# Designed miniproteins, single chains, continued (4): the designs that were tried, part 40

Each design is a single chain, and the fold is of that chain. pLDDT is the mean over its residues in the fold that is shown.

## One batch from the design tools (miniprotein)

Design m13368
Fold by ESMFold2-Fast:
Structure m13368 (fold): chain A 100 residues (1-100)
Amino acid sequence: SDDRARQLIQQSIQQFQQGIRLIQQGNVDQGRRLMQQGVILTAVGVGTIRTVDDRIVQLMRQNIQQLDQGVRLARQAGDTDTARRMQSVRDSMQRVINSS
């Protein structure tokens, strides 16, 4: 259901926000794990969308902002694999928004 998609995308936003904070505090390994969990939750959440409504678009835009920050941090750390995975789900959400 779209409620499930909203829940998963909202959870992914929380994982990215926490992951970013942990990396900024020097807890890079834990922060990276949370970012990777956020990528999985984003992919599953987007895959469960049946109808793109204004609330889902708003949540996807918030998630894109977190992903853009996470990509920059991962690139600065030389973590090209995590940056690539985050960029991939970011671009997938942008395509969904643009197609709506």
Scores: mean pLDDT 86

Design m13369
Fold by ESMFold2-Fast:
Structure m13369 (fold): chain A 86 residues (1-86)
Amino acid sequence: MEEEELKKKASDYVIEAARALGGTARLVPELADEYHQRVLDIARKFNELYKKNPKEAYEFAQKAADEARTDHERVKKLIEELKKLS
């Protein structure tokens, strides 16, 4: 993969992670500050890695996006189940 394409995909993954974490924060407002802090932590770590190694930044961003999406789906399912019990 060309370095420029790698950087673009890495940026797209960071945006995907931020969107998933923001979506989860809206589902659980009580934990919103924690999810917003996770977005800031991801952005900070990504910027640090991006300056040193674009490939490592890409791998980090991809993992962050996968974890954020998985957490969002899990939280969404849990909330839907809890609503059925009330």
Scores: mean pLDDT 81

Design m13370
Fold by ESMFold2-Fast:
Structure m13370 (fold): chain A 84 residues (1-84)
Amino acid sequence: MKSKREELIEKLKEVVEKYKAGEITPEQAADEISRIADELMKLLSPEQRREVARLTAEMIRALEDGDYDAFLEAAEKLIEVIKK
């Protein structure tokens, strides 16, 4: 059985992979990432919440700007923060 945090990490990875494969739009990716971030915020320490909020904003901005490399970099950093 996975923890809720691990479930949300896997869901985040799934959204990133679907976006990479062209299966979802930037708008759909941003909506999914925002929902995942809201759920993660309920489970995290105050220190982790600040970094998650910042990195989530960077991911959404990268999607808006069409900056694929910045999106992937922010996604990897976000996963590292929430992994502990």
Scores: mean pLDDT 81

Design m13371
Fold by ESMFold2-Fast:
Structure m13371 (fold): chain A 104 residues (1-104)
Amino acid sequence: SREEKIKEIVEAILNNKIDEAVRLAAEMLKEEKTREEMVELLKEIKKAVLEATKDESIEKQFYVLSVLTELGSRIVELLRKEGKEELAEEVAEAAREAGFLVLP
């Protein structure tokens, strides 16, 4: 289940379905109980995406890194839009700790 959901996020990113990847990641993050669990989930997603593209062209690797850079901010924005301010703040901190760029 968890591995299958992470694979769906990876496939969404690889197919330039960023909004879908954001929605899927947000739903998984809603199921996590602690910031530490959110950090580990975000690290697993990042690792899976990078592993899936390690043998791809330099251009594709740069594109994927760009998408990963925006992913944290887009998840936080979606959660704020849903009125989940406290969860959005926790996810923002978790994303920063996991190495994602998140704007204030």
Scores: mean pLDDT 85

Design m13372
Fold by ESMFold2-Fast:
Structure m13372 (fold): chain A 99 residues (1-99)
Amino acid sequence: NAKKDAEFYRSLAEQAEKLAELARDGMPKEEIEVGLSLIIIGLASDIANGKETPLLKEARELVKKASEAIDAGDYDTAAEYLRQLSEVLRKLAEELEKK
């Protein structure tokens, strides 16, 4: 259902934005990784059930880059990728609402 899917992606976008702020503020790695895992689980269900769209592929790549930056201790870079992820997830929500 397009409306429910759009609301779900907006929720994930808000979570990604919060994680970007936490990464910039130097929150423990473990807390940020838990938040990323929840976003990954949310995205995985759509990828498993349908053809991967360009926006879903971009979101998955940004999650990977954010995770790698966190593992490297580069929290500023991780925060930037998480912010970009939030923007991509908002665009995905808009496409799902587009008639």
Scores: mean pLDDT 76

Design m13373
Fold by ESMFold2-Fast:
Structure m13373 (fold): chain A 70 residues (1-70)
Amino acid sequence: SVRERFDELEKELKELIKKLDGYDGAIFQVRLLALRVELDYALEKNDQAGVERTLADIEALIKEAKEKVK
């Protein structure tokens, strides 16, 4: 399901966030929380475009976090 896919991506992002220090980790955590809220809202409204956007956004956030872990 979409929720299971998001949960898998969230787990990956959380592992990356643990490798970030201080302020960067906090910023990524806040952005992840915002995406969870956006997904829940899109699912409640049956907004398929919003769901797809949120999944793309978390994948982009994971890529950004990977660059900062270096």
Scores: mean pLDDT 86

Design m13374
Fold by ESMFold2-Fast:
Structure m13374 (fold): chain A 79 residues (1-79)
Amino acid sequence: AVNRAAEIVRAVYEAWKAGASRDEVLETARKLVEKYLSKEQADEIVARLREIWEKYPDRKEFVLNELGLLVREAIEKEE
């Protein structure tokens, strides 16, 4: 569980560091969450992240931290 959440956050962070656009970063997160969890949870997490990012567009580290928390909570609820 913990390893899957860390892998998702790490891959998203690497895409962001490589200069991916907001939509590309969010799509990366969506695909990975769908792979390890479900489509419904991926869509929900990405929608919540998009709202957080729109409110705090300059807080990259905060947005990534929120992704990690959302993914961890979703994994713990499925177990």
Scores: mean pLDDT 77

Design m13375
Fold by ESMFold2-Fast:
Structure m13375 (fold): chain A 73 residues (1-73)
Amino acid sequence: DEIKERFLKKFEEYVALLEEKFEKGLPNDGEVGRRLTEELEKLYEELDEESKKEFEKYAAELEAKLKEKLAAL
């Protein structure tokens, strides 16, 4: 599934960018972040319902980890 693979790749890039911004103390609202978010939204809409639910769980886990990093700052 090309769409699923592309979504996973972009999602990993998005998470890596967020982690970099938090760890380096940089603003979290760069052009690259916005572009990746827009691309992820487009790819997400093309996923089937089962894949969407799986990624919602995965995203929630990553969000929780990012919140923990934020609290540690």
Scores: mean pLDDT 69

Design m13376
Fold by ESMFold2-Fast:
Structure m13376 (fold): chain A 100 residues (1-100)
Amino acid sequence: DELKKKALELVKEAKEYMSKAVELLEEGGSREEVEEEVEKAAEKLLELGELTSEEVRKLAEKAVELAKEAAKSDVEEAGKLFQEAMEKLGEALGKAYESI
């Protein structure tokens, strides 16, 4: 099934970008670098949402909004917003798996 193969590839790519975002957050990377990796993960999840469900798409869109807000915030608030963005990405990934 070509659609299932594409969905699994998007899942893999989203996980890779999410892992990079977590690593940057733990190692004290810049807010811009964290935002970039979150947005890349969300882009893969938005494509996955088109193949699976609107809920996956909405969660990915919310993660992008949170990451953009984090980039504009002070360091303490940015950390909280990036963590919330990662939670939304994880929820989107979980719901996508239910559809595959």
Scores: mean pLDDT 84

Design m13377
Fold by ESMFold2-Fast:
Structure m13377 (fold): chain A 73 residues (1-73)
Amino acid sequence: MSPETRADIEAARELLRRVKEDPNPSVVELVATAIALIGAAISARDDPAAQAEVERLREEFRELVKEIEEKEK
């Protein structure tokens, strides 16, 4: 895994952690996290190990979004 790909993955992980710790994450925070995950996925596209890490973060983000949707009405 390249240092650049690692940095992109860590940036996405930090944003996801921040959103998970926020009891009422804003739409802007969710969108920023999604953009970071997309960037990490693009950066990782030629590295299977990096792709696996991004996929795990994507699954965590998907579950978080599901929880937020279930809290809505």
Scores: mean pLDDT 80

Design m13378
Fold by ESMFold2-Fast:
Structure m13378 (fold): chain A 72 residues (1-72)
Amino acid sequence: LEKAIEALKAGKVDEAVRILNEIAETKSPEEAIADLRRFMDAARELEPKDPITAAVGILAAAVILTSLRNKA
């Protein structure tokens, strides 16, 4: 999770999304959902500095989270 947040803060959205997908595949649905929510919180904190990267990060996490809920 921390590496995904660091990637997002560095503007590496593709890397952050890759790490989030790995979390979704390797952790339990409950743990993955908790990690995705934490990532979304970190993305919201980035909004005043980089609103576009924050919005893309939140959207990507929300899509992955929705997929986990539908399959769990």
Scores: mean pLDDT 78

Design m13379
Fold by ESMFold2-Fast:
Structure m13379 (fold): chain A 80 residues (1-80)
Amino acid sequence: SMAEIEAALARLREGIAAGDDRAILTAAFTLQRVVDRDPSVAAALAEAFRELAREAEAQGRHSLATWLRDLADYAEARAA
């Protein structure tokens, strides 16, 4: 559901802000499974991952930003 996606995105953003690697991985894994099951949300998730990558980059977390951009590319490739 969109509510589950929104909650996972909020958790991912909170994890990035807190430097909580476990929260980041858990939320990203949940969102990746959503993309695999429902390609109709893939484009929106790609955009969200790009926004989060910009936030990570602004915080100096360059490796995290690169990883989030890779997730965005993965989601975009899954979009119909």
Scores: mean pLDDT 83

Design m13380
Fold by ESMFold2-Fast:
Structure m13380 (fold): chain A 99 residues (1-99)
Amino acid sequence: SLEEESRRFLRVMLRKGYLTPASLRALGVTLSPENLALLLSYDVSTASEEEAEELFERLEPDLAPLFSRSPQELADILVKNNLLSPEKAEELIREALEE
């Protein structure tokens, strides 16, 4: 489903270090103070996949408005705001849609 594809895209972005406070602002998302603090303390270079999944689950209620948009729509917003290159956006979408 579209919601599952967009959820996977955002999860891949988090794991790869592209789901930042700047990217969330560009997407029109406001995190709770607690979730913002968690995201700011998240280190993509040391975090396990399990830690990334746990953080994503905590962020998910704040991210819910984005799940109605396609991965392509989310990627286009980030490219327009110079937060992703077109090539990186394509790579992240591909990874998110792989089984």
Scores: mean pLDDT 86

Design m13381
Fold by ESMFold2-Fast:
Structure m13381 (fold): chain A 78 residues (1-78)
Amino acid sequence: MELTEEEARKLVEKIQEIIDSGKSKKTGKPVDGLFARDEKDPGKFIDAFTGKEFDARNEEAVGKALRESVEELIKELK
């Protein structure tokens, strides 16, 4: 995935906006960075942009969720 300087800047701006709000705009739940924690299962996270659930203990699942979230964010910015 290729990011222009402008796309990268908008991505950082959107991440900062989510952090400043203290919650995901898609799920309405508190976020730690780009992901919201599930209240009933603290090991389960919800991607702020895709709404997909994943296990935070799995490093590959976290990496995949981050990539998919970035792709959806770029899609919204275009």
Scores: mean pLDDT 58

Design m13382
Fold by ESMFold2-Fast:
Structure m13382 (fold): chain A 65 residues (1-65)
Amino acid sequence: SALLEEAKKLADEVAKKYLSSLKEDVTEEHVERAKELAREELTKKGFPEEVIEEALSSIKLAPKL
């Protein structure tokens, strides 16, 4: 769905922007915070709950390779 694609991209960008603003010591707390920020933004944009859940499950917080 177009909504799901938009939600996934937005969630990924929000999480990446937050994590890229941190120093290289990314902790589990930072990962949890990134997901919280993504969830808040999707909620503010009015995405349905099921779409938000799917988008958040699609966030890939890769280690800095």
Scores: mean pLDDT 73

Design m13383
Fold by ESMFold2-Fast:
Structure m13383 (fold): chain A 87 residues (1-87)
Amino acid sequence: ELKIKIEKLSDDEYKITMEDTNGIASSKAVFTLKKLTDNKGILTRELSGKSVKPFKTTTEVENFDEALKILESIAEAAKKVYERKKQ
């Protein structure tokens, strides 16, 4: 079962959580995007779960608004793949 959650924590911080569980295995991806003073951002990606080697990375993005749109697009694409499997 795929769960996708997009949270606006503030005007300058967003969190996207994607969690997949199939009874035997689970994986969870968390993306946190925080806006800096000059419309740059910091993106933190975390992967965890029973079926995934834990991974965390942090990188600076040059444009917060573009990074946010990309993350939202990734979440929407994951949703569409999940709905396809149900059909």
Scores: mean pLDDT 75

Design m13384
Fold by ESMFold2-Fast:
Structure m13384 (fold): chain A 92 residues (1-92)
Amino acid sequence: MEKFIEELKKELEEAIKILAKEGVPPEVLKRIRKAAEEMIEMFKNDPQKALEKGEEASKKLKTSSGGEALVLGVISSIGAAAKYYLNKEEVE
């Protein structure tokens, strides 16, 4: 879990740097960071809930665009990571 969360945080920081270079507005970057932090906290406390929230975001993503699509994409990605974690052995 801990190493997995650290990797997610690293990927989030790299993604934010790329989006900033691509010209995504600071306001949208703040929304992305907040959504990711909330989802990572949810993942730590309840991976099943994070998975469910990610699946909901994935459904909404199909009809969303612009900054909303980026925020939903981050929520969906972290939810997918929670699903991946739940399908692995929890103790190695």
Scores: mean pLDDT 78

Design m13385
Fold by ESMFold2-Fast:
Order: structure tokens, then C-alpha cells, then sequence
Structure m13385 (fold): chain A 84 residues (1-84)
């Protein structure tokens, strides 16, 4: 669900911002942006517990990854500014 993906993105961004350097945050933001692009460009499927392949909620996954990328980028910019 989109709300759950947004919450996970915020938690991941906050944890990374507390522990990582600006360079590391920039790398993570780029990786998240690439993951979002992948989800938007591809239809992916997940296997249910019942052994059935169903379409993943790629829109929610992409939005979560985009939110993560944006928050990580802002955190990196703030740390880089403070280091200068």
C-alpha cells in the first residue's frame, strides 16, 4: 500500500541521514531513483503464498522509492552545506 511504502521510505531516510556521510546519502538517493525508474518502466510480479503470480503494486513501490530518493538527496545537500 502506498502509505506503508511512504512510511518505510521516511524511516529509511531518517536512519541513513543519522549514520551516513553526504557522499553515501547521494549514492543511496541515486540508487533509489534508479529503483523508482525500474518500477515505472517494468511490470513486475510477485508470488503469493498460494503459488499464484500477481502484478506487484509498482506505482506504490515507485512512489516510495521516489520519496526515499528525494529525502536522501535533501539530507545529503544539508550535510554537504554544513561541511563547507
Amino acid sequence: MLEEEEKLAEEKAEKAAATKTAEQLETLAENARQQAAFYRAHRTQRLTADGVWVDSDNEALAKGAELLAEKLRKAAEEKRRKAE
Scores: mean pLDDT 74

Design m13386
Fold by ESMFold2-Fast:
Structure m13386 (fold): chain A 71 residues (1-71)
Amino acid sequence: MEDEKEKERLIKGLRALADLLAQKGYSEAAEVIRRAAREMEKMAKEGASAADIQKVADEAIQEAARILDEA
């Protein structure tokens, strides 16, 4: 129950980040984060742990940061 709320917060946070990046014109970075949010949502429905979902979020944020740094 508590774990499900944490997963929901993580997914919502990543969606908000994708929207923010898109608003700033970082479309490629926004797409990476948005795709990760979709994968996290699927994983949550399949019973993945909050830790597994956080790992996907961390990897996506790192990749988005690399895209922004290379631009």
Scores: mean pLDDT 82

Design m13387
Fold by ESMFold2-Fast:
Structure m13387 (fold): chain A 56 residues (1-56)
Amino acid sequence: LTPGQAVELVESVLKAFPDEHLTVKDISLLTGLSEETSQKALEQLVSEGKAVRSVP
């Protein structure tokens, strides 16, 4: 799975569950990706302006 494919998959999950507060673990379980890959994909989507993430 390429990084681009991982980003697309995570984006589709976020769009499917817009009312859910999904953690990296939730995303990894829903997509079948590792937590590391899910986190990197989410960070990429945030950098592209396609997702909003508050920094803790």
Scores: mean pLDDT 73

Design m13388
Fold by ESMFold2-Fast:
Structure m13388 (fold): chain A 85 residues (1-85)
Amino acid sequence: MNTSDIETKAIPYKGKTLLPVGKADNPLVRLADGTLKPLSELQPGDKILIEVDGKPVEVTVIKVSNSYIELDKVFPAGTKVILPA
């Protein structure tokens, strides 16, 4: 397919955000420096760019699981997020 973009929705969790996209999906993710990496290669403390309503937003990775990633910034429930930014 000619696109590697994944669309997901923000889930607020304990003052942070979960995105229901994880290592099982393994999308490409844009780092804050502009580099692309597979989501499975991200580590806690990595700064990434996510697209929120058409705008790139810098967030810090807190946790990477098989089914979700946890991010340091809070977004409203159902906020549209696209990876990579």
Scores: mean pLDDT 81

Design m13389
Fold by ESMFold2-Fast:
Structure m13389 (fold): chain A 103 residues (1-103)
Amino acid sequence: SKIDQIKQVLVEMRQKILEILESQVKNEEDEAKLAIAEIHLQYVTNLIVQMVKDGKSIEEIKKLLEIAHEGLVISLQLSDEVAEKIKHVIEEAYKEIEEILKS
């Protein structure tokens, strides 16, 4: 189903973002930030799946992903370089979701 395809895109997006964040871990504080990011990303992915089930527009999904990215950057105090890498991953996931919804 389209829902199962979107769930897979979101799982891959979450894994890629966590890999980027794991590469930045230097101490126990960074490990705590990684755990917070895992919880945040799980919440966001569940919310997007629900939005798709509720028939929300691709534009509403994009706005949620943009808000989620900004929240992650602020809460974890990410560098511009790390923020940009995560933004790229989210933009690729958004593009895949858009193509699935248009098919």
Scores: mean pLDDT 87

Design m13390
Fold by ESMFold2-Fast:
Structure m13390 (fold): chain A 58 residues (1-58)
Amino acid sequence: MSEELREAVKQIVEENKDKPFDEIIDRVLEKAEEMGATPQEILDAISYAEELYAEKKK
């Protein structure tokens, strides 16, 4: 995925770490669509968000 999308995902997870993961995913999808991400980049963004979210919920 693009560096811009990667940074956006990181910021979304960081700002919404206290919220349910489904809300984070909705925000990631919205941002990826806004940036014109491909389906593969969207999947990569979701996977990255999942890893970051799991790390913050330890």
Scores: mean pLDDT 80

Design m13391
Fold by ESMFold2-Fast:
Structure m13391 (fold): chain A 56 residues (1-56)
Amino acid sequence: ADVERVRAAVDTLADFFGVDKETRDKISEEAVKLVEEGAPVEDAVMRAANEIGKAS
């Protein structure tokens, strides 16, 4: 459930802002890891986006 919610949120964000597929996939993978560690879906997606955006 939470993993599916993360993927849906990342896909929606990526579609709206024109993020490329590779970046979207990386954000999704990192956000899923954060959710598995107990982070809320919203927090996980935001943290993953910031981390991947900096690492690029």
Scores: mean pLDDT 75

Design m13392
Fold by ESMFold2-Fast:
Structure m13392 (fold): chain A 77 residues (1-77)
Amino acid sequence: MSRAEIQAIVQAVADAVAGLSEEQARAAARALGEALSRATGRAVTVRVEVSPEGVLTLTVEEDGEVVARASAQRVAP
């Protein structure tokens, strides 16, 4: 899987989860990390951060290196 493919997937997931609760966004990030780990055969983790301004950021790490990051403005549920 290319870095461009990972970036596109992460941005789509960030956009999709921006309207969800923080707990649901973290669950989705965990599922994405497991799926990417299976697809790449490497240790992939996805972290969720929410800024005070309501910007949700997903950070993808592969073997401890940041390989993709995407942000979306949170929408109130």
Scores: mean pLDDT 79

Design m13393
Fold by ESMFold2-Fast:
Structure m13393 (fold): chain A 74 residues (1-74)
Amino acid sequence: SSKSLSKEEEGRLLAEALLALGRPEEEAIRWLKQLKAGKDLSGLIAHLLAEAAARGAPPADPERVERLVREVFG
């Protein structure tokens, strides 16, 4: 098993969690930009994923997640 995720993979998890929780795309883009700038968001990502799971939130649209990640990471 991998010890750490790539920034792009972390970005997918972050966007998935934020969108699943009903957060706006503009907020997701701001957080993805912070991640790209080198901010450690691993704890936040874990917390948001746990919150989405606890709420029984439906999975986010994969195409929407990929679009946001590509807008920020290239």
Scores: mean pLDDT 82

Design m13394
Fold by ESMFold2-Fast:
Parts: sequence; structure tokens; C-alpha cells
Structure m13394 (fold): chain A 80 residues (1-80)
Amino acid sequence: SNEEWVEEFKKELKEELEEFKKELEKQSPEKAKENIDQRIDLIEDTKKKIESLQDKEVAEKINKELDEYIEKLKQLKEKI
């Protein structure tokens, strides 16, 4: 179902965030902040593409998860 797909997507975002955090720990603070900004920009572009999906309920659920991911990335940047 579309709902199961959204839950799997949410799980994948959490796993990607944990892997990204590990990579950021290997980088200088300046480079880590740059990479976070690039990731946020990529997600914002993805949100615009998702808005064009025919299934508006699925699009809204996905964009909510992407918004939460952006907020977590912003919090990571503030801690650096």
C-alpha cells in the first residue's frame, strides 16, 4: 500500500541520516556544515518534485517526512 511505502521511506531516511552523521564526524566543521547545506538543498528540490505527484495524500506524507529530515539536518548544523 502507499502507506507502507511511506513508512519504508521514513525508515530509509532515518538510516541515511545515521550514515550521514558518521561521515560528518570525519570532516572539518566547515566542510560538515557545507555538506549539510548541500543535503538540505537537495531535499528541498526533491520536495518540489514530490508536490507534482498525482496522489496528493502520499505527496503530503512524504513531504512531511522530508520537512522533519531538514529540521534534523538544521539541528545537526547548529551542534557543529
Scores: mean pLDDT 83

Design m13395
Fold by ESMFold2-Fast:
Structure m13395 (fold): chain A 89 residues (1-89)
Amino acid sequence: MMVKATITNEKGEVKEVLTDVSGLSVEEIARAVAAASGATVTVTGSNGEKATVDADSKAEIPNGLLPLALAASELAKPGEKIEVTLTEV
């Protein structure tokens, strides 16, 4: 399932990317993004589900999440907080 991911950093900067979340829970998405960025990540799914994962997570990044992982790493330094909101397209 392709979704629009809206990423917001602690400074209020926003980036939007299209990413594939097929077969992934919001918790798995949060873990992958936290592993890529080093940030504490809160993911809100299209149905209102939320997961928060600490920057010390060491998850493997699925290929479908690479656009989201790259965008998150550009917006956050290790130890910062980011929010990700997923919207169906």
Scores: mean pLDDT 81

Design m13396
Fold by ESMFold2-Fast:
Structure m13396 (fold): chain A 86 residues (1-86)
Amino acid sequence: MSDEEKLARAEKLEELGEAGALSESKIMKEMAGQLFKRAGDLYMSLKKYEKAAELYDKAADVYKSVGDDEGAKEARENAEKAREKA
């Protein structure tokens, strides 16, 4: 995958995550958390560490909102790791 393909995919995942996070459905919010996490992972591979940290924070907020404390903790740890590399 090219860097351009990774960026386009990350942007699409971020948009889908934002839409899912606005849902009242717990399942849709859980999917939104996963989408933000995957977008963060792609930004990490692109060395866009601050943007990756932002998306991991969004994932953590969504996981926390649905009571997924483990998912929220992992996402926060990923955000901290991203900021260490920035």
Scores: mean pLDDT 85

Design m13397
Fold by ESMFold2-Fast:
Structure m13397 (fold): chain A 120 residues (1-120)
Amino acid sequence: SPVEERLRAQLERLKSAKTPEEIIDALEDFLSTAVDIARRDKSPETLELVRKALDEAFEIAKKKVKNPKVIEYLDRLREVFDKALEAIAAGDEEAFLQLVNEMLTLLNEIRDIVKEEKKK
C-alpha cells in the first residue's frame, strides 16, 4: 500500500534520528505525512493505519528523549493529534485548523525545552 510505504519511510527516519532536535524534526515530518494521508482518505481503514503508526512513532520518540518534560509534551501532542483525526473524520475543517495550530505550538514548546537543556 502506498499509504503504508509512506508511513513506514517516515518511521524509519524517526528510528534513525540521534539527537533530540533530530527526533522532534522527524516526528513533525511524520505528523505532517499522517495528516496528509488522513485528509486524502478519511476511510476507517486508513485512519486506523494512521493511528497504529502514530502509536509506534510516539513510542519511538518517548524512548529516545531523556527529558521528562519533553515526554509530558509528547503525551499532550498525541492527545491533540487524536482530536485532529476525529475532526478530519467529521469533516470539521475549523476544528482541524485550530488543532493544527495547537500541535504547532506544542512542537515549538518541545523544541524550546530541547534547546534550553542542550545549553545547560
Scores: mean pLDDT 86

Design m13398
Fold by ESMFold2-Fast:
Structure m13398 (fold): chain A 63 residues (1-63)
Amino acid sequence: MSQEELKEKAKQLYRQMREAVEAGDLAKGQELSKQMEEVLSQLPEEVRQEVRDEFDAESRARA
């Protein structure tokens, strides 16, 4: 799987996790978070940091 495909998958999992947490389904949110971390672990550290920075920016926009 390409880096772009892994980044896209991580972003989809992050959004699904946010929706689950907002719906009060913390168990589903934790499960999706674990899946996201597994995908991120397949990316180089520099790319993982970029994705995390995007998540932080999206989280701040939602706050």
Scores: mean pLDDT 78

Design m13399
Fold by ESMFold2-Fast:
Structure m13399 (fold): chain A 107 residues (1-107)
Amino acid sequence: DTPEERVRRAKGAAETAAELFAEVSPEAAERARRIAEELTELLENGQVDTPRARELVEEAYRLLTGAMLYERVQQMKSLTPEQKQAIIDAARESGPEFEALVRELLK
């Protein structure tokens, strides 16, 4: 992958995360939209191999992973206390808004 292709894919990941979070967490959806907008600006300015671009790429994929984890957890019928804690710990890595959503879901 070129840096440009990586940033372009991360923009897509952020856009997907924003869509998945839209009905679940307005705060996470807004964060994902802002990441997509900043990645778009970096692409337009050719700043695809900067520390900021790498940071935003990581954040975009963390948000997408969080959104996909939330969807998967919604489909589970029962969880042990240990499984619930592991899911909460994973959600925390995706952001505080997602951790709060998962904690509420797992009550």
Scores: mean pLDDT 80

Design m13400
Fold by ESMFold2-Fast:
Structure m13400 (fold): chain A 67 residues (1-67)
Amino acid sequence: SSEQEKALAFLEEYGKKLVEALRSQGIEASAEVEQLSDEEFRLTVKAGDKELVLTFTLEEILLMIES
């Protein structure tokens, strides 16, 4: 649905902005977004030698978009 597309686009932009912020501080960084199901998404952020994996529900992402 259009909601899943909107959520995916939001997380991709969110990850991109986070990577840009980290790189501006001299930290090598990358981010990847995966849709796990219609209701679940995963954001993986790599910063230097560290990796953070965050899982979001569709509802959580839609609330973030409203904010």
Scores: mean pLDDT 85

Design m13401
Fold by ESMFold2-Fast:
Structure m13401 (fold): chain A 74 residues (1-74)
Amino acid sequence: MSVEELIEKLKELIEKLREAVKNNAPLEEILKLVGQIYETFGQLVEKKAPKEVIEKLGKEAMEILEEAKKRLEE
């Protein structure tokens, strides 16, 4: 998978997690999306994606991951 494909996949996963959190999706679905975001972000870092892209997507991922964490902490 190319860096460009990983960037698009990570953006899609972040958006899916935003929708899942907003719609009070089952905790299992939220946990699965969180895991996929961490895996995809790790692949981007390993493939040495541009620093600006990593920083921007990392910030967006951290923001939604914090919201998901609040949902998991009842």
Scores: mean pLDDT 81

Design m13402
Fold by ESMFold2-Fast:
Order: sequence, then structure tokens, then C-alpha cells
Structure m13402 (fold): chain A 84 residues (1-84)
Amino acid sequence: MLDEAIKYVKEALEAIERGDYEKARELFTKAASIAQKLYNYYGNEKLRKAATAFRRAQMAVLSGDRERAIELAKEALKYLEEAK
């Protein structure tokens, strides 16, 4: 599951680079869902921070803030890697 969330965020970053913002939002939603489920089960605060960052990245995509969406996705990816 954690590796699946990491795959989704990497695919979301690729979708942003292609201008496929709908796909990026879908992938951020899936990654946030996994991070939240893992947080609820394990209590690892980094997973909660990752889930929050993915939700913020989705909102940045909605607002057309590509730079902020990439920044937040990379921050969330760092939290997921640290949760391993």
C-alpha cells in the first residue's frame, strides 16, 4: 500500500508535466486515501502530513497553481519515504 501511494504521486507529477490536471487530481486523491488509511492504522504522524499535503496539492491543481502542486507533491513524497 505505501509503495502504491508513492507510485500514484510519481504518476501525478508526470500528469502535471503533461498538463493532465484531471488525472493528477485523481492520483492525489488516491494517494491521500492510502496515506490516511495507513495513518489511521499505524498512527505514524508522517502519513498524516503526507495525506494533508496531497489534499493541498489537489487544491493547488484546482487553483491552477502548478508550481505549488509540484512542491506539495514532493513534500508528501518525502513524508511517505520517511514513513518506510
Scores: mean pLDDT 84

